Designed miniproteins, single chains, continued (2). Designs and how they scored, part 109

Each design is a single chain, and the fold is of that chain. pLDDT is the mean over its residues in the fold that is shown.

## One batch from the design tools (miniprotein)

Design m7785
Fold by ESMFold2-Fast:
Order: sequence, then C-alpha cells, then structure tokens
Structure m7785 (fold): chain A 100 residues (1-100)
Amino acid sequence: SEEQELIKEVVAGAAEYLLAQAEELEKLGKFDAAQRLREQAAVLQSLYDDPNLTKEKAIEALEKTIKELKRLAEEYPELKEDFEESALLLEDAKEQIEKM
C-alpha cells in the first residue's frame, strides 16, 4: 500500500542515519559502539521483510530501538550525546509515522 511504502521510507531514513553514525564512530576507532548502532539499524531494516508491516508495528519497533539507544547512552558515557542524538532522530521518525 502507499502508506506501507511511506512507513518503509521513514524507517529507511532512520536506519540509514544509524549506519552513518556507525561509520563515523568506526573512523574514531569506536568499533564496539559502532557495532551496537549497526545492530539497531538491522532491527529497523528487518521491517522491510514484513509483508504485513503496519503503522502500529513500525511505531512499536521504533519505541523499542529508542529505549535501547537510551540504554546504550548510559553504557557508553563518552558517547552519550551521540546515542541521545540518534534516539531523538528516531523519536522524530516515530512522530512522522504517527501523523500518517
């Protein structure tokens, strides 16, 4: 559906952002934190494989990923601002889907 395609585009943008942040962390030698961001991007990318992707399902996945990013901000205090910024971007993506 058109709505399903729009949801996938928003989720794609969020996943691409996390992958870009992971690449920047890798350039700084922060390979462990970068891997954590790649794992969260993979969670969002898994929504593309769901033929029954709904607005509610996408929101639930984003909420779960946001909570994990906030947890990672506490696990990596030297990168707290990077993880919190990523969480805020995903909160914006969630709000965009909620308004569909």
Scores: mean pLDDT 87

Design m7786
Fold by ESMFold2-Fast:
Structure m7786 (fold): chain A 82 residues (1-82)
Amino acid sequence: MDERTKKLLERYKSFLEEVKRLIDQGKTLKEIAEEVFGLKDATEEQAKNVLLSLIDRYIELAEKNGDEEAVKFAKELKEKIS
């Protein structure tokens, strides 16, 4: 894995771990999008679409780099949001 891809995966993982923490606290997807990304006026559907897009991108990058633990984490998070 090249250093740029590793750093990008680590950054995505940090965002998604914060998303999971907020979901576990019972926050709505709209509240999570506001806290993590600063999207103050997003609808629940818009927030869901943004989060799912980030998760799908993370899964794609993790699969391409053979990070099975990252893929599992992201897929479990996607199930909670979907």
Scores: mean pLDDT 80

Design m7787
Fold by ESMFold2-Fast:
Formats: structure tokens, sequence, C-alpha cells
Structure m7787 (fold): chain A 63 residues (1-63)
């Protein structure tokens, strides 16, 4: 993924996770919104997983 597209996808993934959407629903929304190709799907899945772990870590630090 290009750097700018990757950054935008990461920000949207954070917002959607905070709204309580599942990683699967987030992936579908991001594919539609950013015209993600089939070859890019694995990278987007990894990005969503990394963002989810990041949010879990931030929550643990703030507790």
Amino acid sequence: LPLLKRTRIAVEAIELLEQGKSPEDILKELIKRYNITEDEIPEVKELIAKVQKYLENVKKIRE
C-alpha cells in the first residue's frame, strides 16, 4: 500500500474499532471506501490487527 493510503486506512480502522465494529466489518468497509484490491487485502487485514492490538495496549496503560 502507498504510505498515505495506508495511513488513512489505519486512522479509519481506529475510528471504526472505537465505534464497536468487528474487524471483518471494518475490512469490508475499507475495501469499499478505499478501492482495495485483492492483492492488498492481506496487508489491510494485518493493519487492522495491529491497530486493534495498539488500542488494547493503550487501554491497559490507561487502566
Scores: mean pLDDT 77

Design m7788
Fold by ESMFold2-Fast:
Structure m7788 (fold): chain A 70 residues (1-70)
Amino acid sequence: MAAEGAAKGAREGGGNPDVARKGALEYQSVPGNPAANAGHGAGRGAYEIGGTVDSALKAAQGAMEGASKE
């Protein structure tokens, strides 16, 4: 759910949902808290590959919401 939330958040923020989803999935493979890792990965991924801070923030918020909503 976190990766899907990231993609949804990115869409709403006017960013690339595939980039956000990829970032969330990349960080979910790292040991730790999946929800926090997904949020961090989504935001970082969206920013690093190309995107605004606003887009990255929306992606991170979507990832955290997706993880919580499940």
Scores: mean pLDDT 63

Design m7789
Fold by ESMFold2-Fast:
Structure m7789 (fold): chain A 82 residues (1-82)
Amino acid sequence: DIEELINTLKNAINNLKKYLETKDPNDLQIAINNLKKAGELVTKLNLPTEVKNELLKAFEALVNENIDEAISNLEKALSKLE
């Protein structure tokens, strides 16, 4: 449900922020696992296009190793969720 998505995204953001401080691969792996779960939840939910676009931008930023940009886009997605 949408609450599970919100909590999953918050956990991903927190672990990406930890990774920026620690450079610990375990923090990055936890964030990636949470983003994979968020992606699965997004495919099951009827979300507004704006939320889906911000999540897509976050995933693309992470693929391009732009951790700060990924965090920013995930925070924008969260701000639009009910």
Scores: mean pLDDT 81

Design m7790
Fold by ESMFold2-Fast:
Structure m7790 (fold): chain A 66 residues (1-66)
Amino acid sequence: GAMAELVERAREALVEIAKKYGFSDETIELAREDPGKAVRILAKKPNGDEIVEELTARLREIEAAG
């Protein structure tokens, strides 16, 4: 359903961002298994504000696309 597709796109966006910022394979796998925990880890990094802003922008794009 549409909700499952939105959740999957959001998960994919988080994985892409984790890869872009050079996070470990362990953190990338966590983004697939437990996105909420992964976001908390990313937010604690020195560039966490940048990562959260990029994730927020990607989520807005996904929501706007329907």
Scores: mean pLDDT 78

Design m7791
Fold by ESMFold2-Fast:
Structure m7791 (fold): chain A 92 residues (1-92)
Amino acid sequence: SKAELEALFERLVTLIEKVGKKAGKPLEGGILIGMARIAYSISLLTKDYKFGLKQLLKIAEEAKKMAEESGDERLVKEAEELIKEIKDELKK
């Protein structure tokens, strides 16, 4: 649904901001946020929320890699939880 996509998008942006700061990669974090924002906007315009969820999943997987590079185990777990929730929404 639109509301579920919006909630997952906002959580992903917040995660990327934390991960980019911890990994010392604020530019790469900004790029991922830009990509997430574009995917979310396209999904709203086309009403293709499944497309949006698939794009957020790819971006969340990249955020997890940055979290792993940062060595922050809490951010890795936060990324894994978000990835799981996006995958669960895609199964509906």
Scores: mean pLDDT 88

Design m7792
Fold by ESMFold2-Fast:
Structure m7792 (fold): chain A 72 residues (1-72)
Amino acid sequence: SALLKSKLVSTLKKDFDLLESTIEDPTSLKQLQELRTHFLQNGSSLSTQELINLDTDLGVLALKDAVLKVVP
């Protein structure tokens, strides 16, 4: 639905802003920036499933960054 897409877009904007301030791993930060560029260029044309997939990808990057901070 259009309402679900609108909510996903709003959530993704907040998630990108939060993760850019918290991710310290350079590789993860580069991947985040690539995902953000894709989102900014295509956000209005992305399907609901593509927006859900982006949210999942952001969660994976956050987890990867967190793990890298605790594993020697």
Scores: mean pLDDT 82

Design m7793
Fold by ESMFold2-Fast:
Structure m7793 (fold): chain A 57 residues (1-57)
Amino acid sequence: NLQQSILDSQWGTPAARQALQDAGPPGSEEERHRRNTLATQAAVDSIKQYQQQLQQQ
């Protein structure tokens, strides 16, 4: 849950949280590990993309 804490604490983007939810519920431990890696990568990409869109609104 470190990635989610960083996303909400440092960059606090609701889009990042929604993206994690869109990935689907954690089915197994392997899925959780995948999400952990994906969250880090998606966070950077999502934040950049969301920032570009949010800048307009």
Scores: mean pLDDT 60

Design m7794
Fold by ESMFold2-Fast:
Structure m7794 (fold): chain A 87 residues (1-87)
Amino acid sequence: DEEERIARAKEAADKVRELALKIGYSQEVADNVAKEVEAILTGSWELLKSLKPIAPDELTPEQAEKLNKIRRAAIEGKWDEAEKIAK
């Protein structure tokens, strides 16, 4: 079901954006990561190609690791795990 797939992808993207902002990332970084999650879940190569690379912006290795874990948990639909990682 394409409609269900798109809805789930948007839900995951919104959750990743929310959690990225909560852990201290900028709106620009949060929006870009959310688009990446949506592109992966919808299989949209055009959307994926439209993503702007985030310049390394003084992110600590720990912050980058947390964001990657949140992204993975959100893609898997594990909202509780994503929220725990954001703490």
Scores: mean pLDDT 71

Design m7795
Fold by ESMFold2-Fast:
Structure m7795 (fold): chain A 88 residues (1-88)
Amino acid sequence: MPGPVVRLSATEVKVGEPLTVTVGNAPADLRVVLRNKDTGEVVGEAVLPASSQPQSVVFTPQVAGNYTVTVTNTETGETLESDFTVVE
């Protein structure tokens, strides 16, 4: 079955600027985690319910650095990752 599709609103945002994560085709509940790659700290988390329609979650990073958004299918354990940068 096709897995989820992930889109970021930008690959670079400024500190305090919102980043929108859009997810299409969620076959099960998805866990969305925002992690600072430089520190390893989890700075945001959301759960999106199963849906055939696009869904969005917004994160507002407070610290400059390199970040990864990880989307995990909670039923299968499969993950998708997408990277972006936060600048001052």
Scores: mean pLDDT 82

Design m7796
Fold by ESMFold2-Fast:
Structure m7796 (fold): chain A 83 residues (1-83)
Amino acid sequence: MSERERALAAAEELAELLAKKYGEEAAKKVLEGLRAEIDAIADDPLLVRAAYEGLLALIAKLRGDEEEAEKHRKRAEELLEKI
């Protein structure tokens, strides 16, 4: 998959987890916002990778995996420092 496709897939996974906790309407709004932001940065591979890692960190945190969440958060921070 392209970097953009991976980021969009992660955004959809995050939205499904949010729907279970906060309801489908809230999750839909978050997903629409994330898709728009990913599309806005789609031509910047570092920003797309940082977004992907940030989404994985949030997904892991929502699943209760603090260790994976910290790992992905650090990766996102490292990528953002290169921008």
Scores: mean pLDDT 83

Design m7797
Fold by ESMFold2-Fast:
Structure m7797 (fold): chain A 60 residues (1-60)
Amino acid sequence: GDARLERILANLKELLAADEELVLGLLTHEVGEELGRQLIAAIRAGDDATAKALLREALA
């Protein structure tokens, strides 16, 4: 549900603020480079709606 996605997004925001390169590498390994970069871009833009949509796609 949305509560799970919001929790994942909050955790990703915290990790991204600490180490962007580590998060990009981890996401590239898990969901692929293009989707990983798009997700980071959405988070950096503060576009939570797009970030949650990309997370739903990645976790499907």
Scores: mean pLDDT 80

Design m7798
Fold by ESMFold2-Fast:
Structure m7798 (fold): chain A 92 residues (1-92)
Amino acid sequence: MDVLLEGGRAVAARSPFGEEVLAIAREAAEMIRHEIDHPRRGGSIAAAYVQGQMDALAARHPEHAADLRAAAAELQREIQRATDELLRQRRA
């Protein structure tokens, strides 16, 4: 969780609406924790949540849409990194 939260804070600090971006990252971190507890769930709920929330934020603020799309891509990379680490641990 700390790794994603640290990455999420860095992304938020560089993004417009950093408080909202950070809130999205924090919720995604909790979703990854839930996926750890329930390893047979269908797909990454955290990744889908981040994409949906960041798309909605960009739609509300079209002047900042390019920066928000870049922030979404960085958050997706942080989620993938955290997920890959979890999967590596599960494979022994």
Scores: mean pLDDT 74

Design m7799
Fold by ESMFold2-Fast:
Structure m7799 (fold): chain A 90 residues (1-90)
Amino acid sequence: SMEARKQRALENAAKAGLLLAEGIARQVDRAEADPSTSVEELRRLARQGEQLAKQLDLIAEKASPEAQVIAKQAAELARETAERARRLAA
């Protein structure tokens, strides 16, 4: 059905979002370890995490319960990572 395809797409998006959030977190971990990282790069990472979190929140609102758990976990990771990048840029 169209609804089943939609839910599968949301689940795939949630899983992809988690991988992306983990990737941004690794970039922030490297930036934190590297004092030569520019403030502009840190702000870019923060914006990427903030935008990803917003997209994942929208996915969570429409997803099945299983996909919603993944989307919420990924959104929280993206928000925490963005906050870390903002603090490093300060």
Scores: mean pLDDT 90

Design m7800
Fold by ESMFold2-Fast:
Structure m7800 (fold): chain A 83 residues (1-83)
Amino acid sequence: RPPEVDFDEPVGADPREVSRPLWDSLSEEERRIVERAARRLGIDPYTVALLIKQFGSLDKTVEFIAEALRLDGSDVTPEDLRE
């Protein structure tokens, strides 16, 4: 059996490395949406790319981010992040 490994360790689990293939597969428009969402949340766009992987689609991730921002008092819609 393999030794116990901390899955939260940044070694090999760096958000930038893990999400880079996903980021590279995004269109210019999708990357723009991810950048806007990241700026609105104050986080790295690679973290948003991980959320896309978690939710399975850009649309669901944008909806989640817009809802989180609205709960935090921001007047942001999914459309604002998509345009």
Scores: mean pLDDT 67

Design m7801
Fold by ESMFold2-Fast:
Structure m7801 (fold): chain A 74 residues (1-74)
Amino acid sequence: ALSPAQQAELDAIVDEALAELAALKAAGASREELLRLVLRTLDRMIAVLRKEPSLAEQVATLEAQRARAEALLA
């Protein structure tokens, strides 16, 4: 299970991502800019989740999803 500190870190990542998403939408951001926000958010979440060995399968799934999202930028 995640520690309270790790959960707070994940909550902060999500809150920051939602604020940045709102700002990007207000600015009329492109699909590529929105996709880059998704990639940055996934990278930050994966870094926190990797600290918990019981979540290794979930991390692998997120890493696969990140790779697919990254391919959409090419």
Scores: mean pLDDT 83

Design m7802
Fold by ESMFold2-Fast:
Structure m7802 (fold): chain A 88 residues (1-88)
Amino acid sequence: MDKKLAEELRKIAEALRKRADYYASLGTEEAKKLAEALNKAADYYENLAKAVETYGKDSPLAKKYYEEAEKALKEAEEKLKKLVEARA
């Protein structure tokens, strides 16, 4: 169970990294900030995946990284909104 969840979390991290690379390539300041936020979210999802695989999804460490990953993803979404508003 936890191994499959960890693999799905790693896929989320990989997808966030690919999106970060794309935005970093756009050359704008706002896109660079979004890329940094996406990479931060990816780091927390990778840490969450490792914690889930090692200690289980209900472990205190997994819960901590889940909260950090969710917060980082929300920060990235706010930066995406600013990027869209700057281009409108």
Scores: mean pLDDT 82

Design m7803
Fold by ESMFold2-Fast:
Structure m7803 (fold): chain A 107 residues (1-107)
Amino acid sequence: HMVELTITSEELFSTDPEVMRRLAERLERAAQEADKAVKLTIVDPETGETITVTLTPEQVRELARHFREASEAAAAGDTPEAKRRVNEHLGRVLSILARARAEQEAA
């Protein structure tokens, strides 16, 4: 069974701990419901641009874990270490999505 999940670019790149926590929960649910694939659609509300990637449940769980860890770091306070962890998280998210998209285009 293929699960579809739509998120906005604002949600994806948010550093708000509540937004990141809710996105992690949505990703975890999608991974639990999916047998083999999750179709993730990212919408830019300013341009209307849509990017669609197909992720395995394992990749979605990894993505959810990163958002959860970043949410916890952001909630811990306004420290240089917390900011560094959030920035590293955004880089990892972009890398995971880029790899998934490249794999999809290669298939």
Scores: mean pLDDT 75

Design m7804
Fold by ESMFold2-Fast:
Structure m7804 (fold): chain A 100 residues (1-100)
Amino acid sequence: SEVEKLLAELYEKGVPAEEAAKVLGLSEEEIEEAKELAALPDAELEARLTAEVERLRAEVEERLAAAKSEEERKEIEEEAKRELERKQKIVLLALLLRKE
């Protein structure tokens, strides 16, 4: 996706966390979430991200299975995509903060 390309470029270029947060349009709340993630040990961060991705995937699969219309399925897919992109932005900011 375009978001994944942007995230990769910001990480590879080593953009300062403050600048990256502005480029990504993150809220103060999302920036604080990124700071909390950045403070975690590597093993705990990896385990937490893995568990959250697995949980989100399972929730989306259950919602899609329960959907009664094609429009409802599309809405679920779009919401899931937006939430995943939001989480990816927060994780990138956390990784940039860890580099500083």
Scores: mean pLDDT 82

Design m7805
Fold by ESMFold2-Fast:
Structure m7805 (fold): chain A 74 residues (1-74)
Amino acid sequence: SSSTEKKVEELYKEAEELARKAREAIAQGDYATAFELLVQMGKILNEIKKLAPGSEKEKKVRELAKELEDEMRA
């Protein structure tokens, strides 16, 4: 439904903002904050998965989270 699509877009924008903040934290060496933000992204991913399982937005948030995890390991 259009209301579900709007909610998924809102959740995706929230995930993008969390990813931006996490990258800033990583750049500053603040891995504790980056990890907390990644956990919040995981919660958003679960909400998107519930509303729109297998959607492009679910895949994009999974990709953002994986990129951040890889950056923290480097």
Scores: mean pLDDT 87

Design m7806
Fold by ESMFold2-Fast:
Structure m7806 (fold): chain A 74 residues (1-74)
Amino acid sequence: SKKDLTIKILKELAKLAKKKGKTKSAEAAEQAVKDIENGGDPDQALNRAASALVDEAGVDEASKLIQEAVDKAR
């Protein structure tokens, strides 16, 4: 399902962010998972986590980490 896939992407993103020392981005991704589990919108939660990653890492690194998280979630 879309919800399950989005949670899996966010969990992989949190792991990658931690590995890269992006602590705020990892926390945002973990919070996004909790938001979805509490009935929040998956798209809005993913967008918030992505925005936090862009703010911390910049667009280029954020895009690469998001692509890697999506690939690992498949």
Scores: mean pLDDT 87

Design m7807
Fold by ESMFold2-Fast:
Structure m7807 (fold): chain A 96 residues (1-96)
Amino acid sequence: RFEEAERRAREAYETDPDADRLAVQEEMLRIAGLSDETIEALRFLTEAFRNGEVPADLEAELAERAREIEELAKTDPEEALRRLEELLLEAARKLR
């Protein structure tokens, strides 16, 4: 299962490094135990970013929070996962 996520990451890197990075990230998050609702929120946010629908303030907030979560994941991955889920669900709700 983790091998499939790695395979997708390698394929994306070889053909277009940025082409499917979020799809690979979604699969890794699914393996890490994120809910389907959180994965759906991530897809929705990805589409909103692609369409330029994310307000600058929200984009800045998401970037800052994501950095905090990445740092937290190095020492407390369980808490980082919970904060990531909360962030994605709240951001998706604000845009819906």
Scores: mean pLDDT 67

Design m7808
Fold by ESMFold2-Fast:
Structure m7808 (fold): chain A 67 residues (1-67)
Amino acid sequence: MEEEKRDQEALEEARKVLEKTIDSMLEYAKTNKDEEAIKLIEEAREVLKKDPSAEGIYKATLLLSKV
């Protein structure tokens, strides 16, 4: 039925959107001088870089939820 390529493109778009969200959250945390939030956000960013799969997106999102 649906092509595998569509799932790959959807995951890549989701990752790009999450990367932009991480950047925005990091700037906000830096403005508030919230060092704990900064560490969690940077850890989420590293997880997303090392694991660009759906599982990596999920793990990064869980880290951001702790902010």
Scores: mean pLDDT 77

Design m7809
Fold by ESMFold2-Fast:
Structure m7809 (fold): chain A 85 residues (1-85)
Amino acid sequence: STEEEISRLRERIRELRREAERLLQEAEKLNDAEAVELVRDGLRDLELAEAYLDAGNIFTARLFLQSAGGSIVVARRRIESLKKK
């Protein structure tokens, strides 16, 4: 159902937000401005995804969720690379 789909998307947003918050702390500890910016871009896209989901625009919410996921993956890989130096 649409309600179950919305519930699953909200859970995915919460999971990505928790990961992004952890990555933000790590990026700030590393003093890496690019990683901080990537995580903040992801967090902004998650907020937009939630706002569109609340408005009933599931299609646009999915697009912002996909964008947020991409930014978070790039940030994670960058942080992992920096931690190996």
Scores: mean pLDDT 89

Design m7810
Fold by ESMFold2-Fast:
Structure m7810 (fold): chain A 68 residues (1-68)
Amino acid sequence: APPLSPAELVEMILEAHRLYQEGRLEEALKLLEQLIAQLEAMPPSPDVQALLHDVRTWKARVEEEMAA
């Protein structure tokens, strides 16, 4: 599959944020998992590594909230 454009990555992040704010944690989690998979498939760069770290941290927080 072609790599996502920066605009598409931003749209996915914004959608995950909206789902999270709405309390739709399962849907937010699935979208964050898709983001992680896309970022892991991209060539390594400082920007990609920083974003991957942030998205993984956010996913962990969503999972903690779902377990609470």
Scores: mean pLDDT 80

Design m7811
Fold by ESMFold2-Fast:
Formats: C-alpha cells, sequence, structure tokens
Structure m7811 (fold): chain A 106 residues (1-106)
C-alpha cells in the first residue's frame, strides 16, 4: 500500500528530525533556539520547521568539511529509502551517530 508506506516514511523522518534537534540542543541550546525561531518565521508545517531548524543549526556549528561528510551520509539515507523501510531506518541511525560524533569534536 503506497499511501501507508508514505505515511510510515513521513513519521520516521519526523522522529529522526526531532531526535537530531534534541542532540544538537544538548550541546548547543542557543544555536538550536535561534534556528527554531528563524525556521518558524518562514515555515508553517511542523516537519518543515524541524528540517529547516536542523539544517540551519548544523550549518552554523559544522565546518565545510564536516558538512560534506554530513551531505554524503544524507545521500546514503536517500539511497536507502529506495531499498526499503529497514534499510532506511539503519541509514537514519548511522546519520544520527555521525552527527553525535561531529558535535563531540566541537
Amino acid sequence: NPQEKAKQLLELHKEFLEELLKIIEEKFPEVTKEALERAKKVEDNEAYILSLAVNLALTEILTPEQRQQLNAAIQEVVDAEKQGLEAYKEALKRLIELVRELLEKK
């Protein structure tokens, strides 16, 4: 059922963004707050607000080299989505672990 799969993917993506934002907030609460306030000014949808806030915060915190590493991991998530739900979950988990590692180096 394509509609049910799309709903599951959207829920997983939202949970992923919420977890990433919490990880960023733990180490960089002020950056996270500013990113959320800026995202809320341009987006009305909760998932889009979370996505933009994560992107804004990581862009401020990470070096250009770390952002390239992050973009490569994001591409793996995009590719894994085509392979199925379990591959997608594993790719999201790896991306979360990468973000934790990159933030620990700051």
Scores: mean pLDDT 84

Design m7812
Fold by ESMFold2-Fast:
Structure m7812 (fold): chain A 79 residues (1-79)
Amino acid sequence: SNLLKNVRRRAEMGEPYARLVLAYLESDEAFQKEVEKMREELKKIRGELTPEDEADFQAFVDSARRQAEALKKKIEEEN
C-alpha cells in the first residue's frame, strides 16, 4: 500500500512514468489511453513528430510498461 501511495502521489504531480504505471495497474485500456494522452501532449510541445521522436516515445512507453509489470508482480507477491 505504501508503494501504491507513492506512485499515486507522483502521478498526481504529473510525473510521466508514474502516470503510465498507475494507469497500467488500473487496466490495459487505461494504459493505452494514458499513452495516447502523452503522445498528444508531446505533439503540442514539438509539433509534427519525426520518426526519431516516435521511436524515442515508444522506447519510453515500453520502459514504463516493463517497470509497471515488475511493480505489479511485486505487489501481488507481497499479498
Scores: mean pLDDT 81

Design m7813
Fold by ESMFold2-Fast:
Structure m7813 (fold): chain A 74 residues (1-74)
Amino acid sequence: SKFKELEIELGRLGEEFHKALLEKGEKPPQIVLDGTIDNLKETAKKLLEEAKKLGMDDMAEKFEKFIEKIEEFE
């Protein structure tokens, strides 16, 4: 299903963000460590805000594009 594809994509983006945070010596936020996706859009928005706070513009753009994909379904 398309929802399953989006869930997998968000998981991959979360893993990419986690690796980027570790490479920068940043402490990963709890939302990144938990890896749970209770609400796809809400989780993506939280990850976007964390990326913005840390000035990780490339990751922020990826999360913004992902949120746009979700909104196309709603």
Scores: mean pLDDT 77

Design m7814
Fold by ESMFold2-Fast:
Parts: structure tokens; C-alpha cells; sequence
Structure m7814 (fold): chain A 68 residues (1-68)
């Protein structure tokens, strides 16, 4: 389901921030987007579904960076 995919995206965002503590926001956004696109392609998601997950991931990344 999309809700389960969003939970997987949450983990990708949290892990990417944790593994790259000195990376600027731009580089984190690029890494997160790449990983989420790869996830969507691997699971055979539509372009619309991948776009929704990338948008969600960017929102979650911005929330984590605001708390950094």
C-alpha cells in the first residue's frame, strides 16, 4: 500500500540524514530522491506513484532538517 511505502520512505530519509551528518540540504535531497526513485522502480510503481513518494520524502527531509 502507499501508506507502507511512505513508512519505508521515512526510514530512507532518517537513515540518509543519519549516515550523512555533514552533508548540505541540497546533497541530502538529491540522495533521498535517488533512493526513493530506485525503490519505486524496483517495486514497479507508476510515474505518478513515484512522484508522490518523492514529494513525501522531500517534505519529511525538510521536517527533519528543521529539527537538526
Amino acid sequence: SMEELKKEVDKIVEETVRENPDAPPRDLAMLVAKKVIELGEKKGLSDDEIHELVSYAVQRLNELLAAR
Scores: mean pLDDT 85

Design m7815
Fold by ESMFold2-Fast:
Structure m7815 (fold): chain A 89 residues (1-89)
Amino acid sequence: SADAQQQAFNAQMTAITQQIIDYQAKGDKVSMLRGQVRYYILQLEQMGRKDTAARIRARLEEARTLDQLEAVLREAQEEVERAFNELMS
């Protein structure tokens, strides 16, 4: 059901947010950045942007350096903003 899907999404978002906070507290910047990208991937999937989410996920899996992770995070943020603007237009 739609309610079950929304509840599952909210649970996943809460879990990832908590992981990001925990990694930030530990100074694990790599895991924190990966968590932030996963957060935006889930938002894109919830907004029906499955192809974009899959592309960002592939780039996240290929990322090996902090600079590459930060670039993927920026791309994920831009895609979420684009999807939000398209839905609000």
Scores: mean pLDDT 87

Design m7816
Fold by ESMFold2-Fast:
Structure m7816 (fold): chain A 69 residues (1-69)
Amino acid sequence: APPLDPPVTSKEQLIERLKKLEELAIEYKKKGLDSFVNQVKEFLKWAIENTNDPEILKVYEEMLKKLEE
């Protein structure tokens, strides 16, 4: 299943939603729900390859790094 795709009207709102997804994925990892965490990691890898905005790209890379601890 893909990650949550909320309606956003600005780049700032997208970044805020991505930070909430990061927090959720970390909590699921702590609970041993590896399937969800793996799906988020796969999404982030795809998003990194398909993102041309350097600010958004950096957010995806930082999220992936935190989940690969």
Scores: mean pLDDT 75

Design m7817
Fold by ESMFold2-Fast:
Structure m7817 (fold): chain A 86 residues (1-86)
Amino acid sequence: SALEELLRELIRVAEESKRNKESIDTFIARLEALSRERAPQLTPEEAQQALAVLSRISEIITEGLKNKESIEKTLDRVIEVLEEAL
C-alpha cells in the first residue's frame, strides 16, 4: 500500500539521520518533505492513519527536546512507532 511505502521510507530517513548524526531540525525537514511528496498517493483512510502516526512522532520529538534526550534515542523511539504502524 502507499501508506506502507511511506512508513518504510520514513524508517529509512530516520535510520539515515541517526547514522549521519544529523540535527533534529534536519530530520524534521526531511520528514516534512517526504510526507508532502507522498500525501497525494494516499487514500483518505491512509492519509488519516499517516496524520495519526506523524502526530505521535511530533509528540516524541517534543518530549525528547523537553527532557534533553539524545537525538539518537529520540530517533530510536520514532523508528519504533513507525515499525509498530506497519
Scores: mean pLDDT 86

Design m7818
Fold by ESMFold2-Fast:
Structure m7818 (fold): chain A 88 residues (1-88)
Amino acid sequence: SAAQERVEEARARYKRAYEEAIEIAKKYNDQRLIDLLEKDKKATEKEIAELEKKGEDPNKIILVYGIGEGMYRIIVGVYKAIEKNKKA
């Protein structure tokens, strides 16, 4: 139960980070980034499904979601930094 709750929280954080990354990619009309983000999401969901099928440690599932969340947050941060420095 507690482990399932932690996985659901990790999934929710991952989904929020993905949505922010897609939103910023769309704002900048970056079709290449949109395609890469969609491909990465599908690959991550497949990896998690395989881990779940194997009965793998929930902490490994949390880690996979956490890596994706971190990558998406970095992407958003880079685009926000570009926007702030575009006139500096």
Scores: mean pLDDT 86

Design m7819
Fold by ESMFold2-Fast:
Structure m7819 (fold): chain A 60 residues (1-60)
Amino acid sequence: SPALDRAVREILAARSREERIRLMQRIVTEFQNDPSVSQAELDELLLAMSRASAEWLARQ
């Protein structure tokens, strides 16, 4: 999804660990507060964010 792709790009572009954590918290909250987002889409987001976080750490 465009929103998921954007979330992954934002996480990978984070300038610091603290910014990455803040971005991840904001993105999850936004998805949780959107009534059009299904549980399956939220699960997909959490998995994609986990992978993006691991990739970000590998680049440090």
Scores: mean pLDDT 82

